# Designs tried in a protein design run: designed miniproteins, single chains. Part 29

Each design is a single chain, and the fold is of that chain. pLDDT is the mean over its residues in the fold that is shown.

## One batch from the design tools (miniprotein)

Design m986
Fold by ESMFold2-Fast:
Structure m986 (fold): chain A 76 residues (1-76)
Amino acid sequence: SMEDAEEAIRRAAEELGLPEEFVEATLKALRALVSGNNGEITPELVRMAVALAAKELGLSRETAERAARRIIELLE
């Protein structure tokens, strides 16, 4: 669910020291991507949402990959 996704994103951000702006940007991107995918949250959509947020905030590729991995782990 989007509620579970928000909790996973917030927890990953806290663990990795990422700002609230990362949580907001990732959730905005994920909501848009999920609406185009019958409401289904997939690991690919999580990775895309994190990549979009990272680009917006100027975060490194390494940070984005680490954040996406942790969010996906928390959603399993």
Scores: mean pLDDT 87

Design m987
Fold by ESMFold2-Fast:
Structure m987 (fold): chain A 59 residues (1-59)
Amino acid sequence: MLEAFKERVATLPEPLSREQARKLLLDNGFSEAVAELILSRLPWPITKAQLIAAVESLL
């Protein structure tokens, strides 16, 4: 659920690393293929807002 994902993102420090974001996506039910697709589109390191926007744009 997108809301549960947003709640978990809120607890992380900034800037977000690619490794932290990958684990978060996998832990929230995204497949490895979808997680890698999202991660490959982002200029790392990123803000929490950038990660949330990328996930929302893919859904």
Scores: mean pLDDT 77

Design m988
Fold by ESMFold2-Fast:
Structure m988 (fold): chain A 96 residues (1-96)
Amino acid sequence: SLIDKIKDIFEKAVQEIRTASVEEGKKLIEETFKEVDKLIYDDPSLTDEQKIQLRILLKSGLKEALKTIEENPDPETLARVVEELGEAVIDAVKNL
C-alpha cells in the first residue's frame, strides 16, 4: 500500500540519519522527501487536491527538518523530527 511504502522510506531514512554526518543528513532528508513526493505524485488512487495537501505537508516538514539540523546539528534530534514527520504524513494519508 501507499502507507506501507511511505513508512518503509521514512524508517530507512531515520536509521541512516542516526549514523550520518550533518552534511550527509541534509542530503538524506532532501532525497527522502523527494522520494515520498514522487510516490504521492505518481499514485493514481489520490486526487489532485489530496496530492496538493500532502505536498504542502512535505514541504513544511522538509523546512522544519533543515531548520532543526542548522540550529541543533545532532543526528538523534534530526532522526526524531524526521520520524515524527513520517508519522504525520502517514496519518494524513490514512485520513484522506
Scores: mean pLDDT 84

Design m989
Fold by ESMFold2-Fast:
Parts: sequence; C-alpha cells; structure tokens
Structure m989 (fold): chain A 61 residues (1-61)
Amino acid sequence: SAEEILAEAEARMREAGVPEEVRAALLKVIQSALEVEKDPARARAFADQLIAHVVAEVRAA
C-alpha cells in the first residue's frame, strides 16, 4: 500500500541520517508519484530508486 511504502521510505531515510526537512520533501514527492503513477510496480520502483540514491549520497558524504 502507499502508506506502507511511505513508512518504509521514512524509516530508511531516518536510519541513513537524512535531515527532517529533506525527508518531508521527498515523502511528498513519493506520495505524489504513488497517486499519479497507474502502474503500482513502477511507482514502487521510483520510490525505491529515489530513496536509494539519496541514502547513498548521504552515506558517501
């Protein structure tokens, strides 16, 4: 579900140390994507790719 995807994304970003304002902004982007994207698998893949990219960038800093 969208709620589960958003909760998972939030947990992953918190664990990686992503700042609260950045987490809030990214969660809004993911929520919008989940509402607009007609293919649930593509919406999930988008969310996973976005979070993986942000987490990798923060951890590499």
Scores: mean pLDDT 80

Design m990
Fold by ESMFold2-Fast:
Parts: sequence; C-alpha cells; structure tokens
Structure m990 (fold): chain A 65 residues (1-65)
Amino acid sequence: SASVNTLVQQANDLVQQINSGAENVNDLLLELEVVDGLLALHDAVYRTDSGEQENVRRQLEALRA
C-alpha cells in the first residue's frame, strides 16, 4: 500500500541520517518512533501484518542499544 511504502521510506531515510553521523540523533530517534507508531496504527486499523512495522521497530531497538 502507498501509505506503508511512504512510512517505510521515511523510516529508512531517518535510519540513514542517524547512521551517517547526524548531530540531532535524539530528534531523529523521536521521529522514527512516530513512524513506528503510525505503522502499528496502520496494521491495527486495516488488520494486516505488513511486517514493515517489525522491521522499523528492530532498527529503532538496534539504534537505542
């Protein structure tokens, strides 16, 4: 779906910015948490298991570790 693809692209861009040495890492992590929440909301509303939310969550957990 277009909405899931947009959120995944946003998440990938945020992860790339963090990994490339962005100075505002905490702000980017907060943005990534918003994307994770929106993907979870999408899956709940449409009763789908897109798998995309789990990928974003895993990236977020790795960046926080």
Scores: mean pLDDT 73

Design m991
Fold by ESMFold2-Fast:
Structure m991 (fold): chain A 73 residues (1-73)
Amino acid sequence: DELKEKILNSKSPAETFTYFVKLAEKEGKLEELRNIMKIMAEDPSITAEKLADLIKESIKEGKSFEEFEEKIK
């Protein structure tokens, strides 16, 4: 998957988020993405860098958007 490879090879949090949004659009997971972003935004310990790392680890682990949402709840 080209978008997953772009996420893994991204060099900044902004790039990671851009490709993650595009992946959610492609897979019809924008609702799950919104839930994930809300959960992350409500945790003050999660920096942009930490969020990007969590996204990359989720992709490496082969997790779905639903599995990622459940993991971070």
Scores: mean pLDDT 80

Design m992
Fold by ESMFold2-Fast:
Structure m992 (fold): chain A 88 residues (1-88)
Amino acid sequence: SAEIEKRKEELLKRIEELKKKIEEAIKKEKDPEKIKQLKDILEGLDRGVEALEKALAEAKSDEEKEEILDKAEKQLEGLEKKVEELLK
């Protein structure tokens, strides 16, 4: 549906914004442990996008796609909060 496509586009935009924020932070960060955690999150985001696109392609109904997007949005919210905490 148009709503599902819009949610996917908004989610992917949020992921790209988070990736840019992480990449900028890595360039300025001096703490090796924080750099490691930021790089791990960045790699996890790339794998998450691939998994999301595969799951959405394999989904058989709009209801299943909505459940996939709900889970992905909650996971992204958690990662956004973790990144904010790491950058304090």
Scores: mean pLDDT 88

Design m993
Fold by ESMFold2-Fast:
Structure m993 (fold): chain A 92 residues (1-92)
Amino acid sequence: SANTILTEEEKAQLKIFFNSILKDQFQPYDQDILISALDKYYKAIGDQRSTLADIFVFAECPVYPLKEKHIKCINEKVSKKAIKKAMKEFGL
């Protein structure tokens, strides 16, 4: 629909990304929280020009207007080393 910032394809890619970097240790609830936070952020800004690149930036430098609990979850679960590995797996 016109109201969906994250496409179903992007959500599927995000779930693969989380499972890749954490070897299935990132709980489904935590994945849904992160995806929900990103969707709300992009809806508030009205700009989704680079969803996956923004996720990598969020993990390293959370300057975006996300809720504190989501930022903490991103920082605790997604390390720079894991991000680099996932980027390679995704061909990024």
Scores: mean pLDDT 49

Design m994
Fold by ESMFold2-Fast:
Structure m994 (fold): chain A 101 residues (1-101)
Amino acid sequence: ETKEKIRELAKKILDAILNGEPDSVLEELVREMLKLGTPEEVAKAIVDVLRERFGLSDEEVEEIYKKLLEALKQAVETGDPRPAVETIREITIGALLRAAL
């Protein structure tokens, strides 16, 4: 149940990024995910959705997971979701561009 809720929010943040939603929407989605789970659980949900949507390799999944985990841990430590939002956006756009090429 909780893992599925985090996964649905991970799908929503990817869709929000791809639809060009404002940072305020992305920040709220990050805050909601971090209320439901740990940085590790949130990072895993995001990377799993990215893998399923864009066809990432195992090596790419490991690299992306580490970057997401670091940004999410910083968001928890500082109370500022902005670094996590920026990292998720960069990774999502990068995956989209790679899939289109």
Scores: mean pLDDT 86

Design m995
Fold by ESMFold2-Fast:
Structure m995 (fold): chain A 73 residues (1-73)
Amino acid sequence: GDAARGRELYEAHMAPSHDRLFDDPLGRLAAWDEAFLLAFLRDPQAFAPGTTLPALSEQQAEDIVAYLRTHAA
């Protein structure tokens, strides 16, 4: 995964709902298990029916995970 591309993907697809829902959404997502987070990003509807998140490619999911890991402290 590439954290810089992951940031761009996060800002395009996730950030528009970001500040409305959570105080620290990046920190919360970074705390998720990597394998679960990858599975979620590739099929978000299966894990959270009614989500507005699009299904991402394997590469896009890996890039977002790399970005989120930079916020795991």
Scores: mean pLDDT 68

Design m996
Fold by ESMFold2-Fast:
Structure m996 (fold): chain A 106 residues (1-106)
Amino acid sequence: SAFRQNLLATLDLLQAEHDELAATLPAKFQPTVDDLRAIIDEARAAVALSDDEQKARFLALIGRLVGEKFAERLADASLEEVATAFLMALRMRLLGEYSAAKLEAA
């Protein structure tokens, strides 16, 4: 479906953006880099699952990124709505962590 292709393409773009940002940071930030990479890898793996299992995995990832209470509010949302919320949360987390790391390194 167009949705699955767009989801994978967006994950590819976020992975590329993550790799570029990670390359600019000192080695002491490697744990944060590794944690964010693991979230992207888990999202890719989830896309291969059934719709119900994909939704459950994206809700769990949203809970890790922005908190379980936010994920609970999305429990009755569609897979497409949950996946979109996940991508937005991931991008915001990437930008926030790299901005904070650069300020700490200065």
Scores: mean pLDDT 81

Design m997
Fold by ESMFold2-Fast:
Structure m997 (fold): chain A 90 residues (1-90)
Amino acid sequence: MFEEAKKKSIELLDKAVEEVKEKTSEEDAEKAESFIKNVKKAIEESKSLEEAIESLRIGKDAAKENLSEETAAIITKALDESIEILEKAL
């Protein structure tokens, strides 16, 4: 259950990076890809659903501070959906 939820969350985040590449600039796409790489690492290294959820919540705040408004909107939506997937697996 936990490993499946982690995999689904990672797939959702990868799709969000592709959406950023399609809808925003190459510079914004590079920043989003780097940001999501760090978020995926935090999810993969998490030992519990609760730890993974907390990492995503921290990531959501960081996205709002470090990414452009349009990129942050795409990424935070994906982070919210990932949190929902992990919470349903609790």
Scores: mean pLDDT 83

Design m998
Fold by ESMFold2-Fast:
Formats: structure tokens, sequence, C-alpha cells
Structure m998 (fold): chain A 66 residues (1-66)
């Protein structure tokens, strides 16, 4: 949905900004997953488990906006 994509975009902004919040980024990804974005949900689960972070997480999130 367009709403899920906007949440993913906001999550990327939080992760890329030196004044951003990683906690808020993960909350936004969880919300995008709840709206039916299965890939955002998967990336959220991997991130909270410490399986993906930093630049790799940002790169995967950018693919969701294609």
Amino acid sequence: SSEAKELVREAIEHLESPTGSDVEALNLLARAGELGDARARELYERAVNGEISGKELIEELRKLLE
C-alpha cells in the first residue's frame, strides 16, 4: 500500500540521519508490516533479531520502494 511505502521511507530517513532514531525506524517497519507489506515485516523481524543492520538494512528497505 502507499501508506506502507511512506512508513518505509520514513524508516530509511531515521536510519540515515545522524539525529534519527533506530527505535522509531523499527517501529515504522513494524507498522508497515501490519499494513500488509510482508517484506517490511521480514526485515523488521531480521533487524530485531540482530540479523541485519546499518547499510545492509537501508539497501534492502530501498528495494521495497521500487
Scores: mean pLDDT 84

Design m999
Fold by ESMFold2-Fast:
Structure m999 (fold): chain A 65 residues (1-65)
Amino acid sequence: AEEERLEKIRLDNYENIAKNALKLVEPTVANRRAERGASDAQLAQTRDNIKKVAEEAKKEIEKLK
């Protein structure tokens, strides 16, 4: 049914968000280090924030299963 197709699209979107967020961790950290002279603590916070986005996407995936 149409509803099953829409749920699958939604699930795939959340999976893509999680995968893309994880891929951006190191490039984002490198940019902050180069441009802003960010401390190790600030770089760790940036990594954690990106990982939180991936975890939120994972929670949405679990709600759909």
Scores: mean pLDDT 67

Design m1000
Fold by ESMFold2-Fast:
Formats: C-alpha cells, structure tokens, sequence
Structure m1000 (fold): chain A 65 residues (1-65)
C-alpha cells in the first residue's frame, strides 16, 4: 500500500541518520515513529523533523519510546 511504502521510505531515511529509530508505522493520516535507546537531543530532532515533514504532506506525527 502507499502507507506501507511511505513507512518503509521514512524508516530508511530517518534510520540512516538516527540509528535509534526502530520502526515507522503509517495508519491513514497518522505517522508513528518508534525510538529505542535514543538521546533526548536525537529524540527532539526526530520529533521536530518528523512533525515538519508530516504536516507538509498532510499527516499527523507521533513519537513512541
């Protein structure tokens, strides 16, 4: 599905920069990024970037630890 392709693409792009990103899920207009063992600075950067990119494409962004 388009959602599966978007999730896979986001995991590849974000995961290449932030190894703490373990999973990306896309459900309708919601994007969830799962982070394990990330620093607070990396988590803040992921959240800021993910929210900005998500909103640019009409998606809501959520981060899970």
Amino acid sequence: SIEDELAEGMLRLIGAVYPSVKEVRVEGKEITVVVENGSEEDIAAIEKTGKALGESFGYSFHLER
Scores: mean pLDDT 78

Design m1001
Fold by ESMFold2-Fast:
Structure m1001 (fold): chain A 110 residues (1-110)
Amino acid sequence: SEAEREAAIAKVKEIADKFFEEIKPYLTEEEKKKLEEMLQKILDALAEADAQKGLENLNKLLDELEQFLQDVIEKKLENGEITPEQAKEIADKFNEAVLEITDIAKKLAS
């Protein structure tokens, strides 16, 4: 239903906002802007009227976000800007957010 979709989007926004706040100290202004744009695209995919198409688009966007974060983390590790422990914390937070978002999206598509 529309109400269930709105509730799901609101919950995913809460998860996305929390993730952004937790990792933004590790990011440049350009990287923050890119991450905000990617997170907005994830929210837009959940607003898709065709729930199955929305889920397919969401999975692709989550893969693109993972690749972006891996590239950022690897560069910062190579440059000594973050520690291996900080890199693991960022990866763990991302994996937690992905699991929560994917669970919500699957329930919405059912």
Scores: mean pLDDT 85

Design m1002
Fold by ESMFold2-Fast:
Structure m1002 (fold): chain A 65 residues (1-65)
Amino acid sequence: MDLLRALAAMAAGVAKIQGLERVAEAFARAAAEPSPENLEAAERVAEEEGDAASARIARLLRERL
C-alpha cells in the first residue's frame, strides 16, 4: 500500500505543477484512500483532460491493488 500511495501522490504533484487541477485532485484522493473506484476515477479524469501518461499510471496502480 505505501508504494501505491507514494506513486499516486507523486502523480498528483506532477499534475498540479502542469496545471491539471482535476487530475491532481483525483490522484490526491487515490493517494489518501487507495481503492479501485478512486483509481478508476483518476484514470477517467486523466483521459478526459488528454493526459495519457497519468491515465496509464492510474491503470498500473489499479492493477497493483
Scores: mean pLDDT 83

Design m1003
Fold by ESMFold2-Fast:
Order: sequence, then structure tokens, then C-alpha cells
Structure m1003 (fold): chain A 109 residues (1-109)
Amino acid sequence: KEREELKEALIKAGKKIKEVLETTPEEERNRAIVEVLGDYLSEPFIKLEEEFLKQGVSEEEFFEKILELIEELIKEEENEENKENLELVKESLKKLRKEIEEKKKKAEE
């Protein structure tokens, strides 16, 4: 199921983000985290976006739906390490979205 593929990709991404936080200098962490998110999540997110659009979800609401899905996966997860990895991805995506919105706002000024 696509949900299981997404969960596996998120857990792997979170594990890699944890390694970045432990081994990468602070000034390089944001870039390294963005690269991890791209490498592990781009394909699952493209598939999920297509599915959400079929359900009538707008592109603007897509990111909110992704965060909701990750929160559901966190609540369903019993393994503490996997739960931590999912939470790391959720927080990283929230931070990335905020940075993208700030850049768009600056471009409109």
C-alpha cells in the first residue's frame, strides 16, 4: 500500500536526519536536511499529491494533508525509534514550509 511505502520512506528519512543532527555542523544542517527530504520523500510525495488531487484536495491544502497523514502514522506507531524518526520528519517539513512561505512573501514585496 502507498501508505506503507510512505511510512517506510519517512522512517528512513528521519533516521538520516537524526544522523545529520549528530554529525553535521550547525550551519550545514538545514541544507543537509533538505537534501535528505528530497532524496527520500520526493517520489512518495508526488504519488500522494496525485491521489489527493483526485480526492478534490487543492494543491494549497496538499502540504497540510501530508502533515495530517504523518501525525496519523505517528499515533499508530508503537516502536519508539520509528516514532521519533517520523516526528523529526514532521518538524523538518514544517520548518521547510515556513521558510518557503517567507521567501514567497519576500518576493511579493
Scores: mean pLDDT 76

Design m1004
Fold by ESMFold2-Fast:
Structure m1004 (fold): chain A 100 residues (1-100)
Amino acid sequence: SSLEEKALELIRVILDALGELSDEYARALEAGDYEKAEFLQKKADELAKIAKELVQLIKEGKLTEEKLQEATERVVKIIEEASKFVPSLKPILEKAKELL
């Protein structure tokens, strides 16, 4: 399969996770849970950085199997940590694990 196609699937997983994190972030702010909000923002920032790095690698023709594998492992770890506080991330985590 195309490396670019697999990277785009990982980017879609990241975007789906960012949506769930954004919704939970809004709920945390409404509840006055600023510690949870800061945690979720940090996880969202980490995921957004990986998505930007993948887009840049695709654009520059520098994407490799090794770099995609490293990015996938990072995404799985971040979503796994966040899923402890955001149960709606669990199906997205399973999809991310399929890309390993």
Scores: mean pLDDT 92

Design m1005
Fold by ESMFold2-Fast:
Order: C-alpha cells, then sequence, then structure tokens
Structure m1005 (fold): chain A 66 residues (1-66)
C-alpha cells in the first residue's frame, strides 16, 4: 500500500539522517523480507526517500563505504 511505502521511506530517511545509512541494490531483497513487502515496493520507497533527501544525499550507492 502507499501508506506502507511512505512509512518505509520515512524510516530510510531517518536512518540516513541519524546514521548516514546507505544501501546497494543487494539490500533490496533483504529489506523486502524485513518489511514484508515486494522488492518493487522497496524500490518505490527508495525513490520516495530520495525525493525527500535530494540528490546531494544519495541513499542508493554502487558500494557501501567502509
Amino acid sequence: SDATIERIAAELVRRHREYGAVYTEAHFEVLAQLYGVSVAAVRRAFARAEEELGHEHPLLVEEVPN
């Protein structure tokens, strides 16, 4: 549901702001399982979160910085 996507997006934004959390596409399946949603729903939540954070704060990266 759109409400579920908005809730996941809000958590992704919060984790990025508080902890600098970033993700790769490999995390989509793990997040889908964690939240009990489809991978497509996780991708929509990421797009929603990136809309709020802006391009200067990328949530999805090719490799997680160590």
Scores: mean pLDDT 80

Design m1006
Fold by ESMFold2-Fast:
Structure m1006 (fold): chain A 99 residues (1-99)
Amino acid sequence: SEAERARREAIEHLRKAGEYARQAKESDKEKTKYLRMAVASELGSAITAARRVSPELGAYLSEKATEAITYLSQALDNPKESSEKALEVIEELLKKVEE
């Protein structure tokens, strides 16, 4: 179905976002800036796909994605902890979409 295809697309983009967030935990400041942009891009694509599953799922992902991006922005001061918090949010989103 269209909804199942959209759900798979959202899952794929969330997995990519999680991979970039995991890399950010072990990265220097310069690479973390690039990885933050990569996470934001993948989260944006996941939100777009989730909206095609349902408006409610898209809204949930949008709100939580903002939280994850905010943690990654804080990674300038505490890269490992902030990146770990962003990853936890992304993993929560992945579980929600897989429901």
Scores: mean pLDDT 83

Design m1007
Fold by ESMFold2-Fast:
Structure m1007 (fold): chain A 109 residues (1-109)
Amino acid sequence: GSFLKQVQEESKKLVQASKNGDIETAKESAEKMVEIVKKSKDEKVALEATQGLLRAALAALKTGDIQSARIALEGIEKILEIAKKYGFKNVLEIDITLGIVRIILSVLK
């Protein structure tokens, strides 16, 4: 309940920060989302956090903000490590999207 609401609120902050080029807020929100996932041990919370980080990465890429995109990618990688540990199958299916984001970031330098 409360962890889901917290991750949704941080997700909104992260996406908005990524749209505005606010790297400091993006980093803080991404780190907080990862910590919420660790504390909750809930697949639904982990899935919500991963979707929020993906939205932030896409928003950052659309504006050419490579640093905010990398912050979101690092958050997703940390959540995938948690997902592997706890067997969160629905989160692990997002691994393909992570591969695509890594390729895009590598060509943008």
Scores: mean pLDDT 79

Design m1008
Fold by ESMFold2-Fast:
Structure m1008 (fold): chain A 65 residues (1-65)
Amino acid sequence: SLEEVSAILYTMAVAVELGTSVELREEDGKTVVTLTVRTEEERAAAREVERFAERVPGVRVRIVE
């Protein structure tokens, strides 16, 4: 859906801006976006993206430290 594509693009844009590692995979019909964070600032930004994605049923954000 457009909402799913928007959520994925938003997550990718944030990852590029932060310079974090990002991985996309499909799991059980959902797009899982994994963000690797190294600093408290990166983790805070990733949490905001995770909160946004919680409202989009086809997208999941996973944060790894």
Scores: mean pLDDT 77

Design m1009
Fold by ESMFold2-Fast:
Structure m1009 (fold): chain A 64 residues (1-64)
Amino acid sequence: SEIEKKIRELTKGKKELTIDEAAYVISHLTGIELEKARQIVRSLGKDTLTIEELAKLIEQLKAK
């Protein structure tokens, strides 16, 4: 996935991202405001996201 490649470039060396890290990546790749991105990630009920989970979420957000 092209989105997964971009996430890996932004987060070199990390396999899972915290809520804040995931929100930053979403904001950077989608243009969504950081606080809004943070709320979206929090709504998933998880402390961390894998690169694959984050890529899927970003694809869904871009489809809107």
Scores: mean pLDDT 79

Design m1010
Fold by ESMFold2-Fast:
Structure m1010 (fold): chain A 97 residues (1-97)
Amino acid sequence: SMILERIEELIEKAVKAVENNDKESAKQYLDKVAGILHLLATVVAVETGDYETMFQKTQEVAELIQKAVEAVENNDKEEAKKYLEQVLEQAREIIAL
């Protein structure tokens, strides 16, 4: 999936920004991931008719992205990377639907 490849690239860039103490770039990459995942969830909901599951998945992803942003702001690189990996896992699950 081209969408999954784009999300994987953005998450990799966010991880590198976290490692380099570049909070602004890390947050910008997370914002782009959030936008792509929101659009993807909308498309999947329309195609499948499962709006309830997609709404729940969108909320779970938004919470994980918020936790990643908070970890970045708090200089907690390990927590930030953990939440970035969880966002990527949720993206894979949404695409597999």
Scores: mean pLDDT 83

Design m1011
Fold by ESMFold2-Fast:
Parts: C-alpha cells; sequence; structure tokens
Structure m1011 (fold): chain A 60 residues (1-60)
C-alpha cells in the first residue's frame, strides 16, 4: 500500500540521517584533535624563538 511504502521510506530516511550524524560527530572529533596538535606545535615554536633570542642577548 502507499501508506506502507511511505512508512518504509521514512524509516530508511531516519537510518540515513543517523548514519550522517554519526560521521559528522567523528569528523568534528578529528578536527578538534588536529587543532590541539597544531596549537602544541605553535606553542613550542614560540618557546624555541624566545630561547634563541635570550641566548643571542645573554651568550655565555
Amino acid sequence: SDAEKKKQAALMRERAKKARDHFIALLNKTEKDEAEIQKGIENMEKVIARIEESLRKAVE
């Protein structure tokens, strides 16, 4: 029946939406992890630059 076909289509749509939302959640987690690592690198580069500047000025 048309009602049964409509119900089946709605269930398939719900399953597809849940799968999409799951993949979006995984992508968001990966982006957060990547950003955290990148900030760590940037912070260490700044520390290195400060040490190099201090060594140039102090030089024992």
Scores: mean pLDDT 77

Design m1012
Fold by ESMFold2-Fast:
Structure m1012 (fold): chain A 70 residues (1-70)
Amino acid sequence: VDRAAARAHFDEGLRLAGEGRLAEAAEQFVKALDLDPDFRPARQWLAELAAAHPDNEALQRALAYAESLV
């Protein structure tokens, strides 16, 4: 149940990232990780997106939060 919900948030995050809505994408990836902290695809995408956009505060904050869940 929780993993299915995590995947739904992850899929929404990918859609938002494709639209350039990076802060909203970060929020969806964080929601996915809140539901399943071991959900590797959300963690991987968030890390890569944050590395590609060092000036995006929402992505940097989301990555720091995700790392706190490890």
Scores: mean pLDDT 82

Design m1013
Fold by ESMFold2-Fast:
Structure m1013 (fold): chain A 61 residues (1-61)
Amino acid sequence: MSAAEVLIEEFKKALEKHDITDPKFLASIQQAIDLLLSSPSPELRKAGEEMKEILEKELAK
């Protein structure tokens, strides 16, 4: 798997294991997404966009 695929899988596992309403966890996830979206790598920016979409779907439940 690419680094981006590994990051997305680990992100999904983190969301399943942690309380998404925990403000510390949510802040950490938001920081991780922001770092990926600010990356000079197109692959990492795409991973950040996918993680953001996954988070938005989870928060909409």
Scores: mean pLDDT 79

Design m1014
Fold by ESMFold2-Fast:
Structure m1014 (fold): chain A 72 residues (1-72)
Amino acid sequence: PMAEALRRAEELAKRIGTSVEELLFGAGMYMNGGLTEEKLKEKARKWGVSPEELRKAIKETAELLQRATLEG
């Protein structure tokens, strides 16, 4: 369910030190093929997290949203 996916994204954002809005925006970019390495590094620098951690969190958020959509 979508509500559970959003809750998990919020917990993930809190864990790595970013915002849920950043993960949702990043997931949207990732799903549309718009998440470039350059943009990822800029965002990671803004939040003081590693690009690898942010990329992993964004992909996980995208997977959560996709699964929630398929499950109804």
Scores: mean pLDDT 81

Design m1015
Fold by ESMFold2-Fast:
Structure m1015 (fold): chain A 100 residues (1-100)
Amino acid sequence: SKLVALEVAALISIVGAMVNAELARRRGEMSEEVARKVEELLREAARAAVEFMRTGDREALERAIEKVREAARVAEPESPEVAADARAAAALLEEILERA
């Protein structure tokens, strides 16, 4: 199913953004405070996305989208690359919302 493929891609993209934020922190390219906030937001987004996948609750999917968008905004000043990863995850979640 295309929907299942998009759901898996969205979760992989969220986890990828979290990994890239941690790598940016370890390289000194992102402050510990910003990396922690980005990881917190992406973790919340992943939980909301999984809740949507279990329940079909569109409000959970909308929360996931909002959290990845906030992560992109927080990351942008220090890491445009991590912000771009978060925006890519948001785009996948938005496509799921359109098809759900």
Scores: mean pLDDT 89

Design m1016
Fold by ESMFold2-Fast:
Structure m1016 (fold): chain A 93 residues (1-93)
Amino acid sequence: SMDDYRALLQRLRQRHQRLRDQFRALLAQHPNLPQSDRDELESLLRLGGELIKRLEEMIRNNSPPKDIAVQISAAAIVLSGAEFQLRLAERQL
């Protein structure tokens, strides 16, 4: 249902916001974080945000369920990548 998709969208937004906040905190504590790690995390968080915005548009426009499911999966994969890279960067400090 569209309510189920809106609930999934809200969970993805919360996950994305948490990751942004954790990344900002990491940069504040460790300004010497390697540029490659910083660039990778910034790229993944930007892409995740763009995928979430597209998902919101698709839900508003009543896009086909198959297309919404693919967009949810894409956003989730990118956020998982960001979580992994954030943990890896933290371990190197």
Scores: mean pLDDT 90

Design m1017
Fold by ESMFold2-Fast:
Structure m1017 (fold): chain A 65 residues (1-65)
Amino acid sequence: SVAGEILSMMSEAQRSDVDTTEKTIAEIEEKIKEELEPDDPVTQAMRKSVETMRKSIEKKKKEEE
């Protein structure tokens, strides 16, 4: 259920503005760190997705300055 909740948060983040998405990414990162097993392949996939989203948002923010 925690993994499902994180996936829902990721989906919502993709539909939000840059600032809201950045905040949601931070919340997802904390949730993964606190509640998921680091050795789980699902957790590893989620962490990779979060990293990709974070880099995308940082790049977009820099382009809008």
Scores: mean pLDDT 74

Design m1018
Fold by ESMFold2-Fast:
Structure m1018 (fold): chain A 97 residues (1-97)
Amino acid sequence: SEAHELIEKAYKMVVEEAKKHKNEKALELAELVKNFYLALVNRDKEKAIEYLKKIQLKLEGKLLPEEEIRREVEEAFENLDAMVATLKAGLAAREAK
């Protein structure tokens, strides 16, 4: 639940900044990235793969090979704790200012 709360808090900050700049593409990308990390936290590998594909199409207009996409999702699961710790540190640094 703490990881879920951190992701939602980070998403809210990104959305507020994107709205300030009227950047619709950034708002859509933020939603996809949020859903990708929530899928990782919920250990939903299939949803994580689908959201990563949507992110790739939006950024690059093309997909990596299926095996490479699956590998990246597996690496993201293995590094989830480190990613959550980095996010937590980043939010704490902003709140300390």
Scores: mean pLDDT 74

Design m1019
Fold by ESMFold2-Fast:
Structure m1019 (fold): chain A 58 residues (1-58)
Amino acid sequence: DLAAQIGAQMLEERGQPDLAAQVRQAIAQGDGDRVIDLLDQAGVDQDELLARIRAARA
């Protein structure tokens, strides 16, 4: 999941490596609900996430 991978990268950039590791573990387990919960709790900016997804596809 590209969006979840970008979200984990954003968490690392914010100095939250433990949350980024949990997001990556949830991706590996196929637990999409856990990924969403972790990103929401961390307050990941949806506009920034979408901008990074767009850039990654270009």
Scores: mean pLDDT 77

Design m1020
Fold by ESMFold2-Fast:
Structure m1020 (fold): chain A 80 residues (1-80)
Amino acid sequence: SSQVDQAVQQGQQLAQQADQALADGASKETLTELAKQLSEQINRLSDLLAQSTDPADSAKLQQAIQTLGRALKRLSEAIA
């Protein structure tokens, strides 16, 4: 669905921003804000997954959640 595709694309953009911020040596404050945004997007994707009845949408959402989860873990490790 367009809703799922938009949410997945927003998540991918956030993950790319997180990776770029880490590469640039961004401040702890910036990394913390990105971690918040990634957590919010993971929650949104999880809500969409819970409502999904389309196997293709479910697969996209699961893959996106895994990708964002890995990005969040990298940010959390850098903040610690």
Scores: mean pLDDT 89

Design m1021
Fold by ESMFold2-Fast:
Parts: C-alpha cells; sequence; structure tokens
Structure m1021 (fold): chain A 59 residues (1-59)
C-alpha cells in the first residue's frame, strides 16, 4: 500500500512537471525495497507515461 501511494504521488508529480517531487517518490519506493526498474514500472502502472517516469528516475 505504501509503495502504491508513493508511485501514485510520483506519477501525479511527473505529469505536473514536478520532477523533484517525483524523484522523492522514487526514493521512498526504493526505501521500501523496490529496485530502480521496479519503481519505474510502479510509476507507469500508476498512470504516468514512460518519459515522465524516466525523468523522475534521472532527477
Amino acid sequence: SDIEKSAKAAAEAGKAGDYAAAASGVHEMQLLGLSREEAKEAIIKAGAGEEEAEKALRT
């Protein structure tokens, strides 16, 4: 549930162009045990596009 909440928050931030907030969500998911690739997939599943997810991971 915490992973899903972080992924959804990161996806919404990425869609809004707030890649710092999106990156914060990625870090939170990694603290919960996800790899970088798993965090990317979680953001995409939460509704962000591939490019938004990539930008979140690069910030």
Scores: mean pLDDT 79

